# Designs tried in a protein design run: designed miniproteins, single chains. Part 49

Each design is a single chain, and the fold is of that chain. pLDDT is the mean over its residues in the fold that is shown.

## One batch from the design tools (miniprotein)

Design m1692
Fold by ESMFold2-Fast:
Structure m1692 (fold): chain A 70 residues (1-70)
Amino acid sequence: MEESLRRRQEEVERILKEGEDAAKKLYEITGNKEAADKMLEQIRKELGDVERARATVERLKATVESLEKS
């Protein structure tokens, strides 16, 4: 039953890519490389729990969107 593992790997890759993109935008807006790096490290640590990692990425994306509207 390799389909479940493949779907999980694809989801993990999507989450990581979205997290990296959002962290890059956070750095571009704030100039705070340390904050962006810490957030990306947190996402990487949470990749074993897909739902938790997704929630962290969504929170980061919401923060970036809020900053862009300011």
Scores: mean pLDDT 79

Design m1693
Fold by ESMFold2-Fast:
Structure m1693 (fold): chain A 107 residues (1-107)
Amino acid sequence: PSGSLEEFLEIERERLKSITRLLVEKLGLTPEEIAERLGSTPESRGFISAALLLEIAENSKTEEEFLEKVQEAMTGARENGPEAWTLEQFTKEQVREIMEKVLEELK
């Protein structure tokens, strides 16, 4: 693995699958709620990497705690370099496809 963009996106895709699974199973969030928070409005658009979202999801015990930590991370990303903390490399359609595949595996 040569550190190509394609390899980076593959790693982030696997992390996004893990995030989706954790959010659905642990917090009871729907795919629509997750997609909304990751890119539906300027306020909900995720300036957060899949790796950071996974860390927040793993360390959150409630939906409220998860949302508070996501908001804090979004604030930090705005100040410290949004490029390092963004899911902008994934379209809404790609995020949806990943979520649908994870939900299919959970059936």
Scores: mean pLDDT 58

Design m1694
Fold by ESMFold2-Fast:
Structure m1694 (fold): chain A 80 residues (1-80)
Amino acid sequence: MIEIDESMTDEQKLILMEATLGLARMALTAAKGDEEVRKLVEEMEAIVEEARADPSTDMNAALERVAELMEKMMELIRKQ
């Protein structure tokens, strides 16, 4: 779903992760604070916070992890 382009800068990757986290938070609200959805959002928040705090973070790996968590979250919401 989220295309990761090798030509993207680390700054652009961080912006994409932050945007994905924003969408995840909206989905958590729509899911009425489902515990499993909340845990996935908390994992995404931790990844984004780490990426902000440490510029040496592997931004590509972080973005891929955030995308995976978003996919899991969307699948949980679809099952409701």
Scores: mean pLDDT 76

Design m1695
Fold by ESMFold2-Fast:
Parts: C-alpha cells; sequence; structure tokens
Structure m1695 (fold): chain A 59 residues (1-59)
C-alpha cells in the first residue's frame, strides 16, 4: 500500500492526524510519504510540516 492510500483509509476510519503519522511510520514510510498520507487525510499543509519534523519531535 502507498502512504497516500493508507492515510486515506485511516482518515476514512476517523483516525486523527497523529494516529495516521504513527501508523505510516510503523509501516516504514519516510517523512515525505507520511506528509502525502496526511494530505489525502485532509491535513495538507500541517501534514507535510509534521511529517518532516517527526524525528525532531521524538515521535
Amino acid sequence: LSAETLGGLLAGQGKSGQQIIDALRAQGFSDDEIGRGLRVGGNPTVGQSLGRDAERLGV
């Protein structure tokens, strides 16, 4: 599954942006791929920023 597909599915299940980030990271997606997944989930600008800063945030 692509990060975009998984992010969209999780958003469709009512998962929060943080839950989508955590799930995509657990699947081994990169920060850029997590950002794309969050965009599909309805968090376009914030999703990209959060994905890139994920390592610095310690999540």
Scores: mean pLDDT 66

Design m1696
Fold by ESMFold2-Fast:
Structure m1696 (fold): chain A 109 residues (1-109)
Amino acid sequence: SAREQVDRLLKEAEEALKNGDYLRAVEHYALAFVTALQAGDPERAVEAARKLGEAAVIMAKKANDPELQQKAREATEEAVRHARNGDRDGALEAVQKLVEIAEEIAKKA
């Protein structure tokens, strides 16, 4: 069921991205990440972190903010690295940075 929940959240996030609802996409990717992490599924946690980062980078590009684009890329690399190494706290901190970047961009729109 946790695997099915992660797969559903990833699909909902992808549909939100297609519809231009970037905050919904970020929220669903972040929830997919936490769910995968709690289920002990590092591969799906890494996938969710990468997708979250892609969404944040797209938002930064659309906002014409190269500094936030770079911060999103760096936070994505941190999230993936920590998730791969089983550092749950480090991975959660990096994902929180990505969510904060997305929220900052949304406030400027």
Scores: mean pLDDT 86

Design m1697
Fold by ESMFold2-Fast:
Structure m1697 (fold): chain A 97 residues (1-97)
Amino acid sequence: MKEKEELIKLAKENPYRAMMEAVGRALDALARVDPEAATQARKEIVKLGNELEKKYGRKEALIAMGRASAEAAQRYGVDEEAELMRTVIEEVEKILK
């Protein structure tokens, strides 16, 4: 995907924005397969992010939200978006110490 190259480039410039873009793409793709599952996953990911940000900070929250999004996408057969999400997580982890 050309979109993969653009997200990797964005991750180097703005890792927080790249992660949120990738999460949005994974959840949008899931919503096209199962809108109820996507709505539930979105609620759980937002709750997870808020709880982890308060305890461990923004980086840990962001990475956990990304991983949860990849797992949700993979669980519902949206493998391409799950793989893209994993790639963005790896690039974000390299930039955020």
Scores: mean pLDDT 82

Design m1698
Fold by ESMFold2-Fast:
Structure m1698 (fold): chain A 73 residues (1-73)
Amino acid sequence: MLEDILKSLELGREIAERLDAVARENAPFLLEKAYEKGIDALRKTAELLKRSWTPEERAEIDRIVDELIEKKK
């Protein structure tokens, strides 16, 4: 039972990896939309995007997050 669910999740992981590549290219837009939902949504979206990204891509996410948070103030 659980093994069947895990196999389905593994297929979902392959799809998520492809979506992750698209997401990093559109990270500024995704982070802006997340920020419209609130600062917690922004932070959680940033954490999700950074999960499998390179250090350079993570640094870019941090810059965008910082800029958006500064705008709120």
Scores: mean pLDDT 66

Design m1699
Fold by ESMFold2-Fast:
Structure m1699 (fold): chain A 94 residues (1-94)
Amino acid sequence: SMEEELVKEMIELGEELLKKAKELGAPEDVLAIMEKNLKEAREYLEKGDYEKAIEKLDDMLKTAYIYGLENNDEELIKEAEEAGKKFKELVEKM
């Protein structure tokens, strides 16, 4: 469905943000929270629970953004803001 394709694109945004967070040296505890939320988003997608998949992806984006703000990581803040903007645009298409 179109909703399934949009959530798959949101998961790809999450995967790209996780990769960038790793490259920027985010600590293992932050990365573990992001990876857990991404895994749970995929599991909800497989169940057809798009609302919960979106919720988990939003939690993942917020984890990166909040960590960036609290640690003055301007590059991670920028990457999380760009991912969040694209995520919001995809959610608005549902």
Scores: mean pLDDT 90

Design m1700
Fold by ESMFold2-Fast:
Structure m1700 (fold): chain A 57 residues (1-57)
Amino acid sequence: PTSSSSVEEILKRVREHIERLRARGQEDAARQAADETIADLVDRGWISRGEATRLLR
């Protein structure tokens, strides 16, 4: 379904972005991006905090 596919695509792009930040040694920026994405997705009700944390961290 469109909603599920959109969430998976967003998570994939965010994970790639975080990995790029880590590859550059920008751990603080990577953690901030992960935390902001987790908060946004959980607030929207798209995924649980536990699921988001496991996938992005």
Scores: mean pLDDT 74

Design m1701
Fold by ESMFold2-Fast:
Structure m1701 (fold): chain A 100 residues (1-100)
Amino acid sequence: SPLDEYIKYVNEKLKEFSEKAESSSAEEMLEALDEMVKEVSEEFEKVKPSLSKEERRKATLIEASLGALRMHVYIAIKTNEPLEEIQKSVKEQIEKILKE
């Protein structure tokens, strides 16, 4: 279904991000998340006309989860959180999103 293809697209992006995050600075993680949020938003707009109201709600919640992850990294940078703590919390949030 179009929703399943969208979910697969987002999960592939999250896995790529997760692999890079372990060797990334906090600033590099924030830049990668900004790009991912933009790409996922653009993909959502492409599939949106093919989705039911409930499917659009589910897709929007996934996009919101990525926005929350981005905000988490932003706050951590602004509060001078140690890189290891940022990497740990990012990994935990990605695992939560992937498990839905």
Scores: mean pLDDT 85

Design m1702
Fold by ESMFold2-Fast:
Structure m1702 (fold): chain A 80 residues (1-80)
Amino acid sequence: MSAEELLREAERLAQEAVALDRELEAARAAGAPEAEIERLIQRGLETVRRLQEVAEELLRKGVSAEEIEERVARAVAAAA
């Protein structure tokens, strides 16, 4: 993947993480079954792991940590 494609993937994963956190909060508030809560937690952990992998590859390609953090922060703000 190109650096720009990886930055877009990081933005997408950051937005997914925000959405999953909201789903988890809503599920807990609604008294959802433990299996549903566990499923959402596992999906959240997987999304964060994938985001870390993408960030590491971006750093190897010479993208600064500052640029990655800025792009992720803007994606999170847009999803909120």
Scores: mean pLDDT 86

Design m1703
Fold by ESMFold2-Fast:
Structure m1703 (fold): chain A 79 residues (1-79)
Amino acid sequence: MEDLEKEIEFLEKRVDYLEANLDEDVQRNPEGVLKTLEALRKAAEELIKQAESYGNDELVEKAREILKRIDELLEKAKA
């Protein structure tokens, strides 16, 4: 369980970094940004599945919130 919490925290920090630098990163390498966001999206989906398998509703909700943020960043990066 502690490892899953750490993985969710790590994913959140990566999303925070991308969100803070999105406009600059998209201007420099739009394909790279999209690939990174798609990879983070897959990671979030796997963490949701793991949290669901453990029956930990709090971690499921937190991972889903991060997935939602990734989807919002993907929409901004595509615009």
Scores: mean pLDDT 83

Design m1704
Fold by ESMFold2-Fast:
Structure m1704 (fold): chain A 74 residues (1-74)
Amino acid sequence: SMEEELEKSKAMFVALSELVEVEVAKRIYGPDSPVVKELKKRALETLEELIERLKNDPEMVEYLERVKKEIEEL
């Protein structure tokens, strides 16, 4: 439904936003900065919550797991 598509779109936007914030912070403060470590931790917690909320949608879980892995590798 359009309502389900909107919820998926919002989740994808939030996930991408978290990734971008960690990437930008890493460029400004460096990978070993406490600020980057704190943002990365919060981003991973947000991705875990999104994965749990959308657990019945395997395509969305796969997408969110890929974003989570990208954040973990930063």
Scores: mean pLDDT 88

Design m1705
Fold by ESMFold2-Fast:
Structure m1705 (fold): chain A 71 residues (1-71)
Amino acid sequence: SALEQLQKQLIITQAVISILRGGIYFEERLAADPTLSPERRAEAARRRDRLLAELQELEDQRNQIQAQIAQ
């Protein structure tokens, strides 16, 4: 059913969001690490910003799926 498909997509989307949050946390730690060169910290910050943008898109998708299930 359409509802079962939406519920499955929600589970998958939430799993990917959890993975991205872990990646963001890791990149933030590298960006703040004083033992790394400024160049390596800047690279980690760029990767963090990209992951944050991907997270925002997935959170928007999750919210749309949840709205469709609730309506």
Scores: mean pLDDT 91

Design m1706
Fold by ESMFold2-Fast:
Structure m1706 (fold): chain A 75 residues (1-75)
Amino acid sequence: SELDREVKETLAIMGLAILSKIPEVAELAQKAIDALRAGNYEEAIKYLQEMLERAPEEDRPLIEKVLETVKEIAK
């Protein structure tokens, strides 16, 4: 439903907001938030994939979870 999609988008944005506090991925996290809010899911996925390449190891699980959530929305 539309509500389920909105809940998933909110959860993804909350995860990205946490990630935006990490210097190595902060700019990419902000770009991903902006892309999600604009409905640009393909761009958000690209930024999340770039974040996985640059992120500290301990932060990768949260990025992977957000990426999975965005991919579910994009289907």
Scores: mean pLDDT 87

Design m1707
Fold by ESMFold2-Fast:
Structure m1707 (fold): chain A 66 residues (1-66)
Amino acid sequence: KASEADRRAIIALLRAYAAGELTLEQLQRALVEKRLGASLSDEQRQALQDFLAGRVPLPTVLAALS
């Protein structure tokens, strides 16, 4: 339940970013302020970190979190 809620909150923020509602900096701030990502798997955390570092595109991280 906690893992699902955390994952869904991250996906919602990523979709807001994709829609142009958030900048990358605002997305990173929201993740830290809301303490999101603690319940993600190692693979999901790596995909999110790779996306934030510009190493993978948005569809790749969304697929990992699905």
Scores: mean pLDDT 79

Design m1708
Fold by ESMFold2-Fast:
Structure m1708 (fold): chain A 81 residues (1-81)
Amino acid sequence: SMAEIEALLRRLEELHARALQVLEQYAQRQNWSEATVQAARAHLEALAAAMREVARTNPELARKMLEIFEREVEELELLVE
């Protein structure tokens, strides 16, 4: 349904924002160059774009992928505390 796709897209945007936050913290701890941070941000943007496509074409697969992505973000957030 449209409502289900919208919910998946909203969840993706929330996880993408959290991934960007943990990326910034991790990059600072690892003393990454600005160029490396920009490249990593671009990579996350590309992944988000791909996931938006999957959410519209295969919502069930998108749900499973988002569950994995959420777990990975949560694990990384614990590492940067």
Scores: mean pLDDT 85

Design m1709
Fold by ESMFold2-Fast:
Structure m1709 (fold): chain A 69 residues (1-69)
Amino acid sequence: SAAELEALKAKLERRGRLGIEALRQAGASDEDIERLERLMKEALAAKTVEELEEKGEQLQRLGVRALAS
C-alpha cells in the first residue's frame, strides 16, 4: 500500500541520515558520502516496496562496510 511504502521510506531516510552523519564524523571520503546520498535518493524515489527494499539493502551493505572501516 502507499501508506506502507511511505512509512518504510521514512524509516530508511532516518536510518540513512544517521549512518551518513556517522560516516562523516568517522572521516569517510566525499566519494563514499556522495554514493550513499545518491542511493538514498534512488530509494526514496522508489514506487514499490520491492524497489525500496532492494535499494535499502544496497545502502545497508555500503553503510555497514564504511562504518566498519
Scores: mean pLDDT 80

Design m1710
Fold by ESMFold2-Fast:
Structure m1710 (fold): chain A 82 residues (1-82)
Amino acid sequence: SRREVLEGVLRQLQEVLDDPTTTKDHALALLRGARLEARRLGLDEAAELLDEAIKRVEKARTREEVREILRELLERLQQLLE
């Protein structure tokens, strides 16, 4: 279901945030995969949030900037499940 896909994305984002060894490239690969799946399922609002996060992560220069972007994305995606 659409909800199960979003819950899966939220879990993957949390796992990335809990892993201090996660690279920017790993985060981008995960976000791009999630965006593709969101678009395929017609989750337009989630796809827009993921697209914005991808653009911000691509411009990020530090691990902390990447983590902050992912934390904000996690919170905004969680709101879509309410």
Scores: mean pLDDT 84

Design m1711
Fold by ESMFold2-Fast:
Structure m1711 (fold): chain A 84 residues (1-84)
Amino acid sequence: MKAVLELAGLPASATPEDVKAVIKKETGIEPLAVEVVEVNGVTVARAEFEDMESALEAARILRGKTVTLGGEEATITGARVVPV
């Protein structure tokens, strides 16, 4: 079953390509699709994974991690997985 990983703590300048590159680099798992949305002034990335296990592993690796997105450092303050 596919799953979506929602990441919070991103800079407003974050692009879907930046987020996809970070997920691949940090986890070794390539998401099927990435979108970046603004919800109530908060930048949230949504990454779709082929299965629930991959999404949960990515959440485990990325949660609380400081990453570089487009040359800016950001700490991922939230990583939650929702089934699709």
Scores: mean pLDDT 82

Design m1712
Fold by ESMFold2-Fast:
Parts: structure tokens; sequence; C-alpha cells
Structure m1712 (fold): chain A 80 residues (1-80)
């Protein structure tokens, strides 16, 4: 599905990019998701991105990922 394609791209971004680059790349990916996915698919995508970011924050302790999680929680609340 398109959701799975975007998630695969995000997983590669998390593996290959610096935390600062992840911020920029996630912003671009979210813009594509909002333009190409249905509202239900957007919510599903955001929740799975949240899970990936929580795992990355647990692994790295980097405060950039904590800040992204806070922004994502707000986006999920707005989408619900």
Amino acid sequence: SKVDELLKRFEEILKTKSPGEVVIELGDLLNEAYRTLSPEEVLAFLRRVQELLEKKYKETGDPVFKALLEELRRAIARAE
C-alpha cells in the first residue's frame, strides 16, 4: 500500500540520516502523506511513525527524536 511505501522510506531515513536530516525528511514525507493518503491512512501512518520514533529515541536518547515525538503526538490528536 502507499502507507507501507512511505513507512519503508521513513525507516531508511531513520537508518541513514542524522537527527537533523530526519527532521527535514520527515517534514517532506508528512506533506506527501497528507496530499496522497486518505484521512484514515494518514492516521495509520502517523501512529506507525510514532512507534518508529519511540524506538529510535529509546535506542539513541537524542532529544531531537523526543521533540519529533511531541510534534507527532499533536498531529495525531488533530487527525483524530
Scores: mean pLDDT 86

Design m1713
Fold by ESMFold2-Fast:
Structure m1713 (fold): chain A 141 residues (1-141)
Amino acid sequence: AGSVTIEVPEDALDPEFYESLRFLLDFIRPTAERLGISLRLLNDPETGAVLLEITWRDPATGEERTVRVPLSSHPDASPLVREVSERLKEIAEKARAGKLSSEEALLELLDIAADYVEATLSPELGAEVRAIREAAREALA
């Protein structure tokens, strides 16, 4: 049901950030697949931005819902994009150090996505991401 794919070249981000994201996505893949959550790292064809795309199926409607979170290793990125990027690097570091399970890492990634979407004046979409995070937490309990 769920899938995890990396569709950007290795030079799309700083090598350290790219390797952190690759590690994190590989680490959470089995959990995301079990929960029917799809994660894609892609380039936005309109802007060239690197995006983390999160897709899930709404259990109430059966429709696919998608949110996209921009990522950057560039110093000129907006404060919110830099915050998201640094938080993802921190999750990858904690996971690599054995401080987080695959399940905990996915939940923290969803929290970051929810915070970003809420902060971009999309409280309804932020609430939807928080709802999938809570559903994931309950399914993993």
Scores: mean pLDDT 82

Design m1714
Fold by ESMFold2-Fast:
Structure m1714 (fold): chain A 86 residues (1-86)
Amino acid sequence: DEVVALLERGALAGLRIAEGVDVEAATREGEEVERQLATFPQAEVEAAEAALLAVARPIFEELVAAGMPRAEAYREALRRAAAEVR
């Protein structure tokens, strides 16, 4: 699913910006993702985001509860959720 792949890329770029890692490249990646997502129907993007978050959130909470650092838990939860929804 192209929309799910774009949402994963955008979320990971946002995390890099939040962590202060490679901010210029992450900002450009986020802008490119936003441009590509704008070519899809809004309802399709919203449905894909809701599906991705529904899977990712429980995984993220479980990983954080197990002692994984929040940023690492976020990356892993998104990776697993994107693979499952795709």
Scores: mean pLDDT 85

Design m1715
Fold by ESMFold2-Fast:
Structure m1715 (fold): chain A 66 residues (1-66)
Amino acid sequence: HMSAEERQALIEELALYDKDGSGKITKEELKAFLERMGKKPTDEEVEKLYKESNGDIKKLFEILSS
């Protein structure tokens, strides 16, 4: 679905939001990330993604890159 270059860019963008190295992203950071990627997420979409990923960057990457 996603090119190797797009996949790498997504990994790099997500890594920028993991400022404390915990492998976790906050709900606010998730919304900011999606807006940065040119998305206009609703609060419901952000909440759903946050619950599905449990704030885990690796799981979030898998969901978004599928």
Scores: mean pLDDT 73

Design m1716
Fold by ESMFold2-Fast:
Structure m1716 (fold): chain A 74 residues (1-74)
Amino acid sequence: MKEKALEALEKALEALRQNDYKEAIKYVFEAARYLEALGKTVEATRFKYEVLYAISQGDLKKAEKLIREAKEFL
């Protein structure tokens, strides 16, 4: 479970860097599901919504920071 969450977060970060926002959002949702499975429901919900909001505002630096911070929680 932790390995799958980490892989999803890494794939989200790579997609974001390649400007593939559809893939980035997909992997953000997958990472959130794995975090929920690990019992981190509050963190998963907050992470998912904050990253989506950052992307919607064009704040790609904030989105990248949030994904990197989530990797540190695993």
Scores: mean pLDDT 81

Design m1717
Fold by ESMFold2-Fast:
Structure m1717 (fold): chain A 94 residues (1-94)
Amino acid sequence: SEREKLLEILDEGIERLSELANASEDLEDQILASMAVMGLSVIKRALENGRISVEEAREEAVRFLDTVLENAKRLGLSEELIETLEEIREKIEE
């Protein structure tokens, strides 16, 4: 149940970031969104394969997204990308 909920949140986040990467005409937004997709996909895969626990996956995803958000804000990337990343992070922490 908790594992399935986290997998769904990760899937939805990956889909949203993939759509943003494909729709954006800004190269920096495209690259950072694509990097976020890859990182979350690796964490999702590790959780699916039982390599990490639900709590470990949550902690890794939050830490990863915090790093991505810090870089997005430092580089002055779009508000849409930053807000999307923040929303995904909040859902993972729930």
Scores: mean pLDDT 88

Design m1718
Fold by ESMFold2-Fast:
Structure m1718 (fold): chain A 86 residues (1-86)
Amino acid sequence: SEEEKLQQAVKGLKSAYPEVRFNAVFELGSIASKGSPGTQTLALEALGKALQDQDASVQSAARFVLQDLAEKHPDADVAAKARELL
């Protein structure tokens, strides 16, 4: 389900392995782009936390995903929340 995908992606952000957290950022980006409104909000909040990740590549991935959502997402609320988190 969508909720299961969100939970797995959020769990991925807590991984000891930067590669797993990096992949989780893109999973969260997909959920933030295509999910239901509630799931999109939770995915955006998780992406905001990834901006503070200790790994520079994970931080950069989160910034890239949030910038893309802020600039290109057709839902104004999603785009506005992405801008707020940056």
Scores: mean pLDDT 89

Design m1719
Fold by ESMFold2-Fast:
Structure m1719 (fold): chain A 70 residues (1-70)
Amino acid sequence: MSAQASATASLSQLALEDPELAEESARRAVRVARERGATGVAEGAQRVLDLIRAGDRDGLRRMMEEATQL
């Protein structure tokens, strides 16, 4: 599993359990990944953040499942 897939799965699972903590973690992950030029990781974390902000729990479940298949 890539670092992007692992991070996306972990953040998606956290978002289903504690969306406030997951939003903080996703914001930090996007910032750190962008600072390091890890574009794929930044995109994955941003996607999770967008789903948390939209309240899309089904999207978060799909993201977690898709990440575990990569």
Scores: mean pLDDT 76

Design m1720
Fold by ESMFold2-Fast:
Structure m1720 (fold): chain A 88 residues (1-88)
Amino acid sequence: MTPEQVREIAEKSRAAVAETRAHLEEELSRLPEELRELVRRAVEEAIRLLEEAVAAAEAGDNEAAYRAALEALRVLAEAGREVDALLA
């Protein structure tokens, strides 16, 4: 995988994160404050992981970049599932 391909994956991951954030904001307004804090922290962590992915890609560490991007997506997916479980 080239650095260019890894950067493209990171950019697409950021776009997916932004869409997830927009959708979750509507659900968060219906949830207790404790859940809102949990999800907000997960989003912050995902953003940091995506920034780490871009930095790793620029350094030529394609494996680290790819792994960080996937971890960011998993963090958001886990937060979404936790919210959904509490709404069920």
Scores: mean pLDDT 73

Design m1721
Fold by ESMFold2-Fast:
Structure m1721 (fold): chain A 91 residues (1-91)
Amino acid sequence: MDAVEQAQLERYRAVIEEALRAGELSEEEAERALAVLENVDATEEDLLERVKLILERALLRELREKLEKEGGPQEHFEKLEELEKELRERE
């Protein structure tokens, strides 16, 4: 595992732990998601899709916080709202 691959796995792990803390994943779902990441060969497609949705939500949250703290063009806020709506529609 190189540094980039390790950083990516740590990012996924952090998102799973955050989702567990926030109640978006059950303890069992979080444990299975972590096992998938550690083994890299598990075929739990539904769980992976849920992890992807949580990851996208976490990224949108971080982007919103950055825009609110640093400021940005109105277009970026509008695009963020659109992406948040699209993600909600996919849940």
Scores: mean pLDDT 66

Design m1722
Fold by ESMFold2-Fast:
Structure m1722 (fold): chain A 106 residues (1-106)
Amino acid sequence: MPESTLTLVGLPGTAREHLLAQLEEAIAAAERQGYEELVAALREMRELVRAGREPSPELLARIRALEEEINEENLKRGDPFRVASAEFATETLERIAEAIAELLAK
């Protein structure tokens, strides 16, 4: 596959490494809690980021929905554990999408 020119454009190398570190922490936390569907989705996202590819909006929406469901369930149990790894990646991709849309609107 050719390199994506939109491979987390606007992030320095350290920010990309930080995103990968956050994903690894989130995967490890989800594994400890037994959130197998979230683990699978986060691993898919991690492999795309490692390959220099952007996660699909569908994948990001799925991860966010899973995180919201888990956070609500944990809150009901009085568990302070929260997941938020998808939020940073979603914000980054939203900013990239907005920049592209603005360019196309001209």
Scores: mean pLDDT 62

Design m1723
Fold by ESMFold2-Fast:
Structure m1723 (fold): chain A 68 residues (1-68)
Amino acid sequence: MSEIEKLIEALKKARKILEEKTGKPVSEVSDEEIEEAINELEGLSEEQKKFLLESFKDPRVGVREILS
């Protein structure tokens, strides 16, 4: 599995965790709640977690579109 594919799968898991915990779609979730969900994901390095957080902060090029 490529590194990009692993990140996409991690984002899908983060979305599911966020929606289950908050009862809100990802588009309405705060950056703090997103950070908590990413921190709950297993098998990711600190650098990969930072990348995901930064991507969520930029919706134009960010991974929020992948989670939609």
Scores: mean pLDDT 64

Design m1724
Fold by ESMFold2-Fast:
Structure m1724 (fold): chain A 113 residues (1-113)
Amino acid sequence: MIEVPVGPRLGAWGGKAGAGGTGIGSDASPQTRELAVEAAKKYGIDPEAVAVVLRPNPDVPGERLFSIGIIDKKTGKGYAGALVLPADATSETLTPEQVEALVKGAIENAEKG
C-alpha cells in the first residue's frame, strides 16, 4: 500500500489549477518516468509515449489520482492505469514497486479488453 508522502506540489496546483483548469495534473519526476519505461519494456512494450501524471480525482473531492498512459510503438496500442492517493500525495515518494504495479495493471486491463 502507498504511504502518505510529505507535502503537496503547490506550484503545480496553485498556478495551473488557478487558471481555471479542473483535472490539471503535474508531471511525475524524471526518475518515476524512467521506472515506468523500464517496467513497460520488461513486459515487452516499446513505449512511444509515456505520460505519468498526478491529478485530482473527479469522482472524489480531496483525493488524487496517480495516472499512467503508455503507447506501444510497434502496435499503437494504448495502456492506462491509475492509483488513488490522498490529497497531499506527491510523485516523489512513489516506490519502484508501486510504479511497476501501475504499469502491470495498465497492461492487464488492456489485455482483458
Scores: mean pLDDT 61

Design m1725
Fold by ESMFold2-Fast:
Structure m1725 (fold): chain A 81 residues (1-81)
Amino acid sequence: MLENATVEELVQAIRENRGGTIEVDESDLERVKAILPAALELGVTIKVKNVKPEDLEGLARAFGGEVEYDEKENVVTIRPR
């Protein structure tokens, strides 16, 4: 799990977790938006806690990602197709 990660730390985590999953929180929302295209290209799933799907759906769709929302855990999951 990554909290308050820099964009560089998130990019490194994506490279190290190809085909895997990375978990981040709402404080990294803007950084998540910046790294999302690279994550989806490398087959990495991103889980973002404490955000609404509407904040990420447009960007995820633009890069071929699929968005799921778990209301009980308040987690948005973005998966590569």
Scores: mean pLDDT 73

Design m1726
Fold by ESMFold2-Fast:
Structure m1726 (fold): chain A 59 residues (1-59)
Amino acid sequence: SPEVEEAIEKAADRIGATKEQVVEFIKKHKDLTDEQLAAVLGVSVEDVKLIREELGIEK
């Protein structure tokens, strides 16, 4: 969805990584909370939730 793509692009831009690297990081760190990932990626908790939902990661 456009909202998920925007969230991924925002995270990538903030941390100086590619969109693929952001997605891989989130997939690798399923044990982290939405709040912890938001802090690491420099985005909102809502952005992290949107990305995780798109990736099929259940919490």
Scores: mean pLDDT 79

